# Ledger of designs, part 88: designed miniproteins, single chains, continued (5)

Each design is a single chain, and the fold is of that chain. pLDDT is the mean over its residues in the fold that is shown.

## One batch from the design tools (miniprotein)

Design m19046
Fold by ESMFold2-Fast:
Structure m19046 (fold): chain A 112 residues (1-112)
Amino acid sequence: ANPLAERLADRLAELLSKVPGLTVTRDGTTITVTVPDDPELIEVAERGFDLLGVIPVLEVKKDGNTFTITMKDTPALAALSPEQQEELLARVLDTIEAIAEELKKRMEEVLA
């Protein structure tokens, strides 16, 4: 297992689980997010997950109201020193946290 990919998946699942309306499950480096079958909630989720898809270590796929987020297993990432891995993890997590906080705010506005 790639420790960096596992840590990213764990933190992303934790952050997304704080978003109201989302059902989040994790299987290794893959996170499955189910949104209620509501066009407005699906649109908000699509915008947030499109931003996550811009992050180079993430792959995001949509199937109806279900989004699948996979951490890319990149050999170059595994070759990084522990120090470089922590620096990369911190930068990626800062970006993920900002996206998750904005998604939470938007979902709360639609659910109100």
Scores: mean pLDDT 77

Design m19047
Fold by ESMFold2-Fast:
Structure m19047 (fold): chain A 98 residues (1-98)
Amino acid sequence: MKEELEREKKKKQEEIKEEVDRILSRADSIIDRARELKERDPSVEPLVEKALEYASNAIGYATAALIAAEKNVDKAEEYLKLAQEYLKKAEELLRQAE
């Protein structure tokens, strides 16, 4: 029974790490795309800057989730949800800038 609880905890920690990696990869893509959009059309700068702020917040929460995952999986899942929300807001702003 103790080994099963440790296996479940390790599985959740691994799932959190995989989700963090996905969020960070998507945030990097947003940052690269934002840079390209600003260079092509300076008039979209306000939308791009706000998208970059949201992407930065997503990275911050994803990093917090990774740190929290070792001691408090529930807290890590809350941070992941916040990271996903900010990432989605950043993506929506970049779509408006296109």
Scores: mean pLDDT 83

Design m19048
Fold by ESMFold2-Fast:
Structure m19048 (fold): chain A 83 residues (1-83)
Amino acid sequence: DMEKKLKEAEERRKLLEKLEELFKEYDKDGSGEISKEQAKEILKKLGLYDEELFNKFFKKEKISYKDLLKFLLLYGTEEEKKL
């Protein structure tokens, strides 16, 4: 259904905008990377934090914006399916 896909795309856009704002807030050094603890807080604020999935997905101490985007694209859509 095209209408459903457009709604999913809009929700994804809103999530990505919120992610960018939060990442920018936590990336005070402008390095483009944040700590695992900061990434956890961002995901908690987005309502997307799952400890087992997070620990399985993020194996590095430094988490980039691209790493968070990949996580949201894989698991953000699953969150929509749970609702």
Scores: mean pLDDT 73

Design m19049
Fold by ESMFold2-Fast:
Structure m19049 (fold): chain A 77 residues (1-77)
Amino acid sequence: MSEEEFEAEVMLALTLIALSIAGHPELADRAIKVLEELIKQGKLEEARRFANEVITAASNGDFEKAKEIIDEAEKKL
């Protein structure tokens, strides 16, 4: 994997941990699909930004914002 892809996958793992611990496996699954599709399309910088935004929202307990970020990303794919 490229360094950017590796970084994106690390951010994905952190997003998974944050969402799973909070009891939102559904959001974790959706975030994974978005991140995988962005990586597949070569949008590595956008994938990294997306993962960071979702992790930040989830870490702050703002799952409504996390869902909004995921919804918006899905619409662009």
Scores: mean pLDDT 74

Design m19050
Fold by ESMFold2-Fast:
Formats: C-alpha cells, sequence, structure tokens
Structure m19050 (fold): chain A 81 residues (1-81)
C-alpha cells in the first residue's frame, strides 16, 4: 500500500459519503475526461468504463483514480468496445 503524494480529490469512505458521490468526484477530475461512465460497486471498489478510443489511456487513468481513492479501495477499468 503506497501513496506518495496527496491529490486534490481525496475520497474517504469512512466519512459516510454515498456511493454515487464517489462516482461524481471522479468525473470532475482533470485528466479523466475519457471516462464514459463510473460506478461504485461497493465502498471498497470502483469500476470505470472507458471508450475503445481511450484504451491506450487505460493505465494512466487507472493510476490517477488509484491516487484519488483510499489505498484499500480497488479500482477496476473496463473498455467498452
Amino acid sequence: IEKEEEDPFVVEVEKLVPKDYVVESLKNVKGLEGIRAATAISDKEVKIYLSKEDKDKEEEIKEIVEKLVPSDMKVTVEVIE
């Protein structure tokens, strides 16, 4: 579990935020404009959907999202073809 720097969008699940609030926060982050949809599967897992056109950005987007969520939250990315 490694986090080197604090990002402007820190989401703390323990602060009783709704699952949909986590999704909304991710959509407003600079650099995540390629996200077609995002959903919080649980308080510990977020799934992000990317367009096929943004497939080459999958790794970068996943890394950005992992920095924005708590270190114990799992981030999964799915490319929609």
Scores: mean pLDDT 61

Design m19051
Fold by ESMFold2-Fast:
Parts: sequence; C-alpha cells; structure tokens
Structure m19051 (fold): chain A 102 residues (1-102)
Amino acid sequence: MKAKARIKVTIGETTARIEVEVPEEVAGTASVAVALAGQEVKKTEPAVLDVRVESRGNVTTLTLVARNREDAQAAGEKALEILKEQLEKAGIEVESIEREYV
C-alpha cells in the first residue's frame, strides 16, 4: 500500500502555509520533497519573497511569504502543484487537501 499524505493549505494576508502530514516512516522523505518544492517555487514564482521549511515529527510545513493575499494564494497553489509532483516522485500519494483562508 502506498504511503499517503494529508495536506492543509492556509492562506493569510501575506503568507501561504502548506502543512504536509505523512506516516512517521516516510517523514524524512516527505521533508526532502517539501524542501525541493520550496526551492523550486522560490526560483520560478516572482511573487514569493521568502520560503521557510520546518519539520516537527511527521509534519513538514512550507511557508511562503508574499506581498498580499492574492499573491500568497497564487504562490500557494503553484507550490502545491510542485509539491504534489515531488511527493508522487517520492512514492507518496496525496490523500486529502484542505484549504483555509484567515
């Protein structure tokens, strides 16, 4: 059975936060996939001012900083697209994606 990721995307006024929860056995693999996605979005998306990656247990958080909510939303969706590709390459299937605006 393929390892599954649950993703939560939170769009704030100037930030997009993407939380990736995976089984503990693939937490290291998922954190690398998130870091690669963050690096790629920073290089390719002009709206992204800063990228932060934090790991705690089986959850890795990618935080994108933008000028406004519209840029944060666009950056978050682009990062999510890249992240889904990186997770799939790592053998991790995306089970669910939840979106929240704050």
Scores: mean pLDDT 86

Design m19052
Fold by ESMFold2-Fast:
Structure m19052 (fold): chain A 110 residues (1-110)
Amino acid sequence: SALLERAKELLREARELLREAERLMRQGNYKEAAELAKRAADLALEAMDLLLEIEPDDLELQIDRGIALILKGVGDLLMTKGNYKEAAEMYKRAAELALEAAERRLRELE
């Protein structure tokens, strides 16, 4: 499926960005880490949206998507306040949740 292949590519890119964000967090480069973790969360959420096009009634995936969006929203608020360390942590949590949920769903569809 073209949608499944697109979702896989988005999740691969999201995981690479998340690993780089975690490296930057360990170095104390929190602003850059937050920007990369946000991008990882955005790509993983896009992958979840593609999976919901295949299975619109997937309640578990809808709930996990909602939680990831809330975590991302908190990260956005922290970014506007200049709280980059906390923003990076919230975006990382959003990306991890979205990645785990989407990857689990992909395994079930393959």
Scores: mean pLDDT 91

Design m19053
Fold by ESMFold2-Fast:
Structure m19053 (fold): chain A 66 residues (1-66)
Amino acid sequence: MLSGVEEAQMLKGLSDEERLKILKKELEKALAGEEPETELSREMLSTMTREQQEKALKLLTEKIEG
């Protein structure tokens, strides 16, 4: 929990674009069958369905590029 708060605070300090890039990278890795870089990312992704992960990636890509 405490580590999650610190990571969330770090993301809060970044621009919206940087935050979206980090989330997109983790989602791309998960969908490609690669292991997440952090335990928090692994935990978060395990609570999402594959469909939700794909939808989130699409929305993040659109938001970053458009």
Scores: mean pLDDT 66

Design m19054
Fold by ESMFold2-Fast:
Structure m19054 (fold): chain A 62 residues (1-62)
Amino acid sequence: KPSSEEAAEAVKRAAEAAKESQEAAKDVLIGGGLSEDTAERAARLLAEGRGEHAASLAQSSV
């Protein structure tokens, strides 16, 4: 399971992937150890440009 710091790093990497697609961001988040549900929600927030909220959601899920 990822730590809060690892979740934050996964969100940073997913933010770059979100510039290509929400699906790519979700895959990065799942690869970073987030659950599918949390990864889907965080990927949506990243696609909407809400990276701060995505990071908060990811960190609170671990």
Scores: mean pLDDT 78

Design m19055
Fold by ESMFold2-Fast:
Structure m19055 (fold): chain A 87 residues (1-87)
Amino acid sequence: VHPLLQEIAKEFGIPVDELRAALEALRKYLEEGAQLNLDDPYVPGDTSSAPELARRLLEHLVGKPFKSDEEAERYARRLVELLKNYP
């Protein structure tokens, strides 16, 4: 198991397989024509922002909302970091 994948799965409180499924869904979305700058700043509610899109996909896959905008931004940033470093 990739160390970063395992670490972020533990931070999110979800199984590694669930996080891997979330990444696969995000990869598929990007391959279907969405182009995102992974270095974009997090802007809540702006779906053109890579972190905001990552947050929405993660919430959908985990099935629960985040406790705060700060938590959502932190998780979105971690998912973007994983996406850059995990093929």
Scores: mean pLDDT 63

Design m19056
Fold by ESMFold2-Fast:
Structure m19056 (fold): chain A 85 residues (1-85)
Amino acid sequence: MVEELKELIEKAESLLADPERVDRAMQRVREQFGLEVTREQLENDVKLLRDIAEKLEKGEVTPEELRAGYRAASRISAVIRAAEQ
């Protein structure tokens, strides 16, 4: 799980470093899934996953944080998948 989160974070950060690629991916996610994902929301989702990964290694994560993390990971995964199309 932690390794999977780290890989997802790395892919999201790589995508965010390319403004044209992230913009196209967000447009595709909006068109295909009706998800209104912004660059700032994606950045916040990445920050949340980083915090959750650190807390998981320390055994400090709450169920609420895990649910929020799953939602963030789902949005990030959709954007990455759209970018890979």
Scores: mean pLDDT 80

Design m19057
Fold by ESMFold2-Fast:
Structure m19057 (fold): chain A 78 residues (1-78)
Amino acid sequence: QEEIDRGVIEIALAVGLVAAKNKGDQETAEALSRALDLVSRNAPVEEIIKALQEALEKSTDPDTQRLLETAIELVKKL
């Protein structure tokens, strides 16, 4: 279950990262890249949540914000 939930989070973050890069939103892309790295290297849940919250605060795109909010909820279940 944890591995499945983590994989879903990684996919969601990767999609958000590609979208941010395509828009030239470097700040959101950097925050998403950091969050993806933390998830991929199995960092503590608290660190992943904080990185996702930082990405959410830097994002101005509603679709990216919804994706990040969903990812935070999924991480809380790990």
Scores: mean pLDDT 76

Design m19058
Fold by ESMFold2-Fast:
Structure m19058 (fold): chain A 66 residues (1-66)
Amino acid sequence: GEGEELRAKIEAEVEEFMKEHPELSRVEAAGELARSKATEEQREILREIGEKLRKIGDEFEEELKK
């Protein structure tokens, strides 16, 4: 599937980066790759997604307290 192919490609790139930086965790390596490869537009989209997920999480937590 297209999502699976994209995930496999990203994971392969992360693993290749980790071979050069074995001291980094997979999460840290993914973060470094995202920063190096992301265009300004992509960084802004990721920031918006991160903010939306944070707000949704907070709203969900409020509902669960009822």
Scores: mean pLDDT 65

Design m19059
Fold by ESMFold2-Fast:
Structure m19059 (fold): chain A 61 residues (1-61)
Amino acid sequence: GMADAEALKEKVLAQGKALEEKTGVPVEVKVTIEGDKVNIEVTVGDTKVVYTIDASDASLL
């Protein structure tokens, strides 16, 4: 549900900050929630990775 997607968003943002603190490499996280879909874009230095998952699957993470 939407609450699970919001929880995932906060978790991913916190993990990005922790990674930046440990590595010294800038980490940018963008999470877009669209109904039953969650789009996650993570940029670590010059590397960008994009994922799309169902909000229902987000509750398992």
Scores: mean pLDDT 73

Design m19060
Fold by ESMFold2-Fast:
Structure m19060 (fold): chain A 72 residues (1-72)
Amino acid sequence: SAAVEEALKHGGSDGSLDPEGTERVAEAAGVSPEQASGAVMLSVMGSGGRLGGDDGRRASGQMVEGEAENLK
């Protein structure tokens, strides 16, 4: 939730996270960095190709956490 929302600030609106942002998502969601990257990509696809916008960041964070849980 809040930790994943904060990690999404390291990426662009298209969901492209830098390695530090990916690692923060992985730590917050309790998954590997590879699984975190997959969860972010699936969340970008589910949100019409955009992620981490100011008004959508909380919803994007919840979607990333849900996708990461499915990858465990």
Scores: mean pLDDT 65

Design m19061
Fold by ESMFold2-Fast:
Parts: sequence; C-alpha cells; structure tokens
Structure m19061 (fold): chain A 82 residues (1-82)
Amino acid sequence: MLTPEQLKRRRQLAKENKESIEKAFKDTVEAERKLLGREDEIDAGRKEMIESLKKALQNAKERGLPDEVLELIEEDLKFYEK
C-alpha cells in the first residue's frame, strides 16, 4: 500500500517532469516563431529598400546623373539583393 507521502512525491515528480517538458516545448516554439518573425521582417525591409533603390536609380538616370552615382546605387541594390 502506497503511503500518502510516497503518493505526494510521485505527483510532485510527475508535475515537475510535465512542467519541464512543457517549458522546453514552449521555448522551442517561441524560438521558431521569433526566427520566422525576424525573417519576415527582414524580407519586408529588404523589399522596401530594393524598391526605393530601383526608384532612385530610375530617377538618377532620368536626371542624367553621372555614371559614378549610378554605380553606387547599383552596388547598394546588389547588396540588398543578396
């Protein structure tokens, strides 16, 4: 016959084990969500920058700016398209 003390100890161990598993699972899910959220945010920011640079390049070309300026904008565009 299990003593009340042994039963309480088993319940505490089961609870601690469950809490440990739940915490590890939650930490993993949160890490994955944070990584995905950061990737989406970085991609959105890069798309905005790429469109801005494309517009700047078109504007510079229309305004007849020197080739040096066009090259700088193209290098920046290449950097963000990486």
Scores: mean pLDDT 68

Design m19062
Fold by ESMFold2-Fast:
Structure m19062 (fold): chain A 79 residues (1-79)
Amino acid sequence: SEEELLEAIKKLIEDAKKAKELYKEGKLSLEEVLEGLERGIAELEKLLENVTDPKVKAAIKKAIEELKKIKKELEEEEK
């Protein structure tokens, strides 16, 4: 359902934020987090091509923006 899809998208954003926190705590490598974010972005971009509901589309676009922001912030941490 659309509601289940929206909840899954929300969880994906929350999982990405948690992965960033685990990296900051030294529990995940930068490579592991970046690879996870790239996979998440690619999956969301594919989903966006197949979804017609405007609310779900907006949620996916927002999720892609959030994951790209987290990825960029982490890449900028590389010295």
Scores: mean pLDDT 81

Design m19063
Fold by ESMFold2-Fast:
Structure m19063 (fold): chain A 69 residues (1-69)
Amino acid sequence: ALSPQERLFQALMAGPLRLSAEELERVLTYLQTHTAADIAALSVAQLAALLRLNRPSASALHELARRIA
């Protein structure tokens, strides 16, 4: 079975969050040193600021991480 980290990578690559290439690269870079649980622990506002995402993208990423973690 896939780990939560691998499941999050697969979901990001499938494009359900409709991230730009630059936004996707920032999220993938963050996941090299952090887990899905780390993303779920941040607020949507903190996640948007940290990864320079718009609010809808940050909210969708947060909900995805919470479901997977």
Scores: mean pLDDT 79

Design m19064
Fold by ESMFold2-Fast:
Structure m19064 (fold): chain A 66 residues (1-66)
Amino acid sequence: EEKVTLRVLFPRPITDEDVAALKAKFPSAEITLLSSHEALITVPAKDAEALKRYLESLGAHVTEWT
């Protein structure tokens, strides 16, 4: 499967509820927490745009990880 990894910086600490909501909306998402505010999220390429929009709606800064 073609996958995309997004680097995400949250304006507040990431909670277990945030992770649960991400998994509920994007069941195939692989989430790696780098810090209290920063995560790498890997999804199928088809879901990348929807994930980015969701994260931006939470005030997060999203960049493609390369």
Scores: mean pLDDT 82

Design m19065
Fold by ESMFold2-Fast:
Structure m19065 (fold): chain A 91 residues (1-91)
Amino acid sequence: KELALALAEAARALAEIGARLAEAALKLGAKKAALEAGAAAGIALIGAAVARRLAEKGKYEDALEVAARALAVALKGLALGVKALALGLAN
């Protein structure tokens, strides 16, 4: 089931972008917002890795559920990262 792997890869890629936004925001002094964005990125990266392992074991339905949840967290983390960067730039 290729959809689970595609969602896991998307979650990983978006979480990596979110982590970079969090790092930039932290350097600009938006510490609390940056830590929130970074935490979401970390959770999404773990979820993507778990989904990939489940798919490798042939547990495609479990992999799809975990991958979809990881992608949702990655998208939320990306939004938090953008907000954190905006807060850092405003200060």
Scores: mean pLDDT 83

Design m19066
Fold by ESMFold2-Fast:
Structure m19066 (fold): chain A 132 residues (1-132)
Amino acid sequence: NKELAKKIAKLIDESGHPHILVYIDKDVPVAFKKALINALKTTKTKVDVYPLETDIPIDLIKTLALMGIPLIIISNKYRDKYKELKDYPKTILVITDNEEDVKKFQSIGIPATLLNNLTLEDIKKLRSAKLN
């Protein structure tokens, strides 16, 4: 949905973060991936967008989170390997299209929200692990 992609871009710009990484999971529909890439390239915020064709690179995401860069993961499918990210909740936000996966991510301590319910506050509270 083009309007949801624009909403994400607008909320990122309003968040005040200087730099955000966005990972788009392979299971996200191609049309929505294209809409996200197009919306995110127009942001005033520096956004690095990584549309995935394979499984999420958990070890790389862990490394980037330790570097203190805010990370957004757009996913429509929970996988057990996401449990490895549980110790980085303050630097990682998962956005999903279904309530069941929101509950699964939250049950392992990962901040998650429904795409339709995404708020400015969800992105604002995303911070470096150093800001405990």
Scores: mean pLDDT 81

Design m19067
Fold by ESMFold2-Fast:
Structure m19067 (fold): chain A 55 residues (1-55)
Amino acid sequence: SKIGEKAVELAEELKDLPTEKQQEILEKEFGEELAKLPADEAQEITEKIVEALNK
């Protein structure tokens, strides 16, 4: 999904920032859009974001 692609790309850009700021920016940019998605799809995107941040 386009939302998932953008979220992962942003997460990779944010990986050098403190965790608190990473979460704040990601929630601000994608929190509302993720809330509109089916639970399964939102969870998959969230897992990919977490994986990108942990690199």
Scores: mean pLDDT 75

Design m19068
Fold by ESMFold2-Fast:
Structure m19068 (fold): chain A 65 residues (1-65)
Amino acid sequence: SLEERLEIAREVAEELAKEYGVPLPDEETLTVLAEMALPLPDDETARRLIEQALRSGYGLPLPVP
């Protein structure tokens, strides 16, 4: 659901904010990320997409493959 995806987006954003000292994204940004993750089959795939998008948006290093 959108609610579940939005919770994942907030959780990932909070983790990155704590790790790198960056500000939390606004509600609009989190909602857009949650909506982009809606068609994904599971929470793990959704987290991966959301983390990649947030890291790119903040200019942070992408995860090493």
Scores: mean pLDDT 77

Design m19069
Fold by ESMFold2-Fast:
Structure m19069 (fold): chain A 96 residues (1-96)
Amino acid sequence: ITVTPEVAAQNRRGADEAIKGAKDEVERAQTLVEESKAKGGDPELLREASREATIAMVLVTAARVAYDLAGLPVPKEVDEILKKVREIQAEVDRLR
């Protein structure tokens, strides 16, 4: 089973889009945590932050799989995003 350069390029594009989406979701989750703190720990904003962080985790995990299937090295950004997701979830749990 040989992955063609064209198929590898398509998988890389999809993975890069997923990484971008994950970064956007992490920024959104961080903003929601900050807004919750400003409003005295609004539980709805914390729930939304947790949801956005979970979406980021799903997207970045899919990107990792796509890079592996393409036979390409997984970008270090994937691990950095996963670390940020864990930090956001820990902060949400602390503020509950």
Scores: mean pLDDT 81

Design m19070
Fold by ESMFold2-Fast:
Structure m19070 (fold): chain A 65 residues (1-65)
Amino acid sequence: SKAAEETLQGLRKAIEDLTKKVEELRKKVEANPDDVKLRRELASTESALAITQAGLDFAEETGLP
């Protein structure tokens, strides 16, 4: 369905964006190892990426929004 296609496109875009954010945050944490805020943002972004990937896998298998 069109809704399923839009969901898949949205999830793939979100994964691309989150992957780039994780990469940049890892570089920032390496440069600023004492910055607790950066470490927290990295952990949160990695969690969001994992959840979004699980959502994509589910949507691809079921074809549902």
Scores: mean pLDDT 82

Design m19071
Fold by ESMFold2-Fast:
Structure m19071 (fold): chain A 74 residues (1-74)
Amino acid sequence: SSVLEQTKLLFRGTALLTEAELAIKQGDLEKAKQSIQELREIIEQLNSTGDPNLIKLSEKMLKKAEELEKKIAE
């Protein structure tokens, strides 16, 4: 993957994380679930690059996704 493609994945991941956080705050659990599911797909794409820096970022994003999933389950 090109640097430009990797940058787009990072921006998409950040946007989805923000969308999920806002949806939870607004009580839109269906929107939050959809955003987290798409975020998990981006995390897998970043992890599969084999780049150690992108893998580290994907691990941080995964932790945040798991924290948001716990908030939905409450």
Scores: mean pLDDT 85

Design m19072
Fold by ESMFold2-Fast:
Structure m19072 (fold): chain A 99 residues (1-99)
Amino acid sequence: SMEEEVKEKAEELRKRVEEVEKKVRKLIEEGKEEEALELAREESRRLLEELLRRRVEVAEAEGKDPEEIKREEERARELIPKLVEERVELVKKEIEEKK
């Protein structure tokens, strides 16, 4: 179904987030610290924004109230910068702990 297809795409995006995390860890292991931090910042923001967009599509397909969807989207969008910053700080801490 169309709803199932939209959910599958959301799952694919979640898997891409995991792949980015794995690439970041590999860069840390290789001693490419600046590249790891830059990748974490740039790709995490992009993937989180894409995941949010897909979540909205799923909610719309499931027939949720448009006003509720908009409120949740706005709340989630406000959290993205904070989540990106937390991820960058965590990566930096892992680099410092490893070295």
Scores: mean pLDDT 78

Design m19073
Fold by ESMFold2-Fast:
Structure m19073 (fold): chain A 94 residues (1-94)
Amino acid sequence: AADEILEKAEELVKEAKEALKDGDYDKALELLTEALDLVKEAIEKGVPKEKILSILDELLEIAKELMKKSSDNFLKAIALILQLLGLRFELELK
């Protein structure tokens, strides 16, 4: 079910928050990237826009914190933020 993909993405979001809290910025970046891929799949499977926007907002907050706390991952965090904002903008327009 499409909801199962979204639930898995939410689980990865939770794991990314814990990795960020623990200072494991590389792990947080990996988990955010995996969660974004699942969000893209959920969109293709027809998950409601409102549910997608909610998880994108969570991913954006974690990516912004990663950008602030990890100089080594700064450019990768910026790239992820831009990708998340672009996807959010597309969903808001449609």
Scores: mean pLDDT 84

Design m19074
Fold by ESMFold2-Fast:
Structure m19074 (fold): chain A 63 residues (1-63)
Amino acid sequence: SSSSQLQQQIDQGRASRVAIARQVLDLMKRHNLSRETAARMLSLLTFFSVEDARRLLDEVEAE
C-alpha cells in the first residue's frame, strides 16, 4: 500500500509507541495524572484510539 505521510509515521512509530507509553505512564505516576488523561495524551502521540492507548498503557504497566 502507498505510504501516506500519516501512515508512514504510524508504521515508524510502532516500536516507539511502547517507549512513548512508558514515558506517559511515568508522567502519569510522577504528576498524578488521571488514567484518562494519560490515555488521551498517548492517543494523540501515537494516533491510536483512546481505547487502544488505554490497552497499551495497561500492557506496559503490567510489564
Scores: mean pLDDT 73

Design m19075
Fold by ESMFold2-Fast:
Structure m19075 (fold): chain A 84 residues (1-84)
Amino acid sequence: MEELIEKARENARKAGKPELADLVIALYQAAKEFGDEELYELSVRALKAMAEGKIDEGADLVSEALRRATPEQQEAIARRFAEL
């Protein structure tokens, strides 16, 4: 997982969207906190896509995850993102 996170951050930075990697990491952490399997799967898929240089695909997966997230989960994601 650490290698995927590092590669996702590198590729997002090269694409001019470093905040996207931090958002995906926040999503991944929140999904684990809440035990939400769907959000967890989407976060892992987004990290893998970004690690492969597919930044737009990663962004689409994040958008889908945020649409599925409850208000409580969205607040947790926002707090975690602010700490990164």
Scores: mean pLDDT 83

Design m19076
Fold by ESMFold2-Fast:
Structure m19076 (fold): chain A 64 residues (1-64)
Amino acid sequence: ELDALTEMSRLAAEAIRDGNVEEARKKMEEIAKKYNLPKSYIDSLMKMAEIGREEAARRRAAAA
């Protein structure tokens, strides 16, 4: 359970870095199936990843 949360958080961070939100979602769904986590949990983490991606884009724009 805690290991699943750690792994999903790691995948979300990778999605933010690379912009690969779709790949992160697929991997999170696999983890959720293994640990019987609700779908709403994946949706919440994916929303956080999207927000992080927007923030990363803003920081890049400020640095450019």
Scores: mean pLDDT 72

Design m19077
Fold by ESMFold2-Fast:
Structure m19077 (fold): chain A 56 residues (1-56)
Amino acid sequence: SSLQARLDQIRAQVAALRAQVAASGGDPQLVMDLQIQEGILALVEGVINLINKIEG
């Protein structure tokens, strides 16, 4: 589904930001961006889980 494709994109962005944080030695701006993206990922996963619960 398109929703699953969007979720996969967010997961890829989180993985890329984790790698950038590691490479930068913990750059505060990258750490902040990572925290924001992890928050968005958690919300999207929560919505998908709710939809699945309603439909199943």
Scores: mean pLDDT 83

Design m19078
Fold by ESMFold2-Fast:
Structure m19078 (fold): chain A 69 residues (1-69)
Amino acid sequence: SLEEIIRQLENALKAAQESLTSARVALHDLLTLDLPEEVRELLEQGLRAPTLEEMVEKIEEALRILKES
């Protein structure tokens, strides 16, 4: 469900605040789900992000899209 995806994205955001490695694991799990294309693209960009700050920005943008849908 959309609510479950949002919950997992919020968990990924929390993980990203603690470590890049934990955040990447959470994002990989999320990418196994059926996601809107825009959200999937943002999470893939997050995985490729060279810094934690950029990863957080991509996760926050993905959450914004889902909450506004």
Scores: mean pLDDT 80

Design m19079
Fold by ESMFold2-Fast:
Structure m19079 (fold): chain A 99 residues (1-99)
Amino acid sequence: SEVEKALEYLRKVLDDQFRVEFGLSIEEVLAKLQAGELSDDEIRKIADLVMLVLENMYDSLPPELQKWAKEVIARIKENYDDTEKLRQILIEILEKLLG
């Protein structure tokens, strides 16, 4: 489906960007988030990159994923100063992208 193809493409773009910015794969970023091995500043940098990718790709996403992207960007912005909630939101996003 177009949704499945768009999720796979989002996963690839985020993986590429995580490798460039942090030297980590998307799976390694998820593992570090789950393990609580990241500082507050590192969690915010990951959130910033996720928002940037979703905003840049927004117009190319099917309507279902545009709605999802808008909702997760809003959740990140609302919880930006609550790094534990932000960490949990990022885990949910990356788990959705990885299956």
Scores: mean pLDDT 90

Design m19080
Fold by ESMFold2-Fast:
Structure m19080 (fold): chain A 98 residues (1-98)
Amino acid sequence: MSREELEAEVDVALATIGASILLKMAEKGIFDENDKELADKIVELVGRAVELNPALRPDARHIAELLEKAAQVAEKNGHKDLAKYFREAAERVRRLAE
């Protein structure tokens, strides 16, 4: 494995942790403006990781699923703007996985 491939695996791991945090906080009813910034960072990390290592596309799909679940929880809690933002982030990540 090259250093770039290892860096890509670290980036996808961080993106997975970030998406998991967004979902867990949403399930607890905790929402704030920083959630949008974290969603943007997740998309950036996935984009770089898949560009460096296309074998990480399945991980990108899993991250998209976590973001979509966070969007659904946010919508159910009345946070429609955050739900839309998370869903758009999930769609961007899904496109990176294609």
Scores: mean pLDDT 87

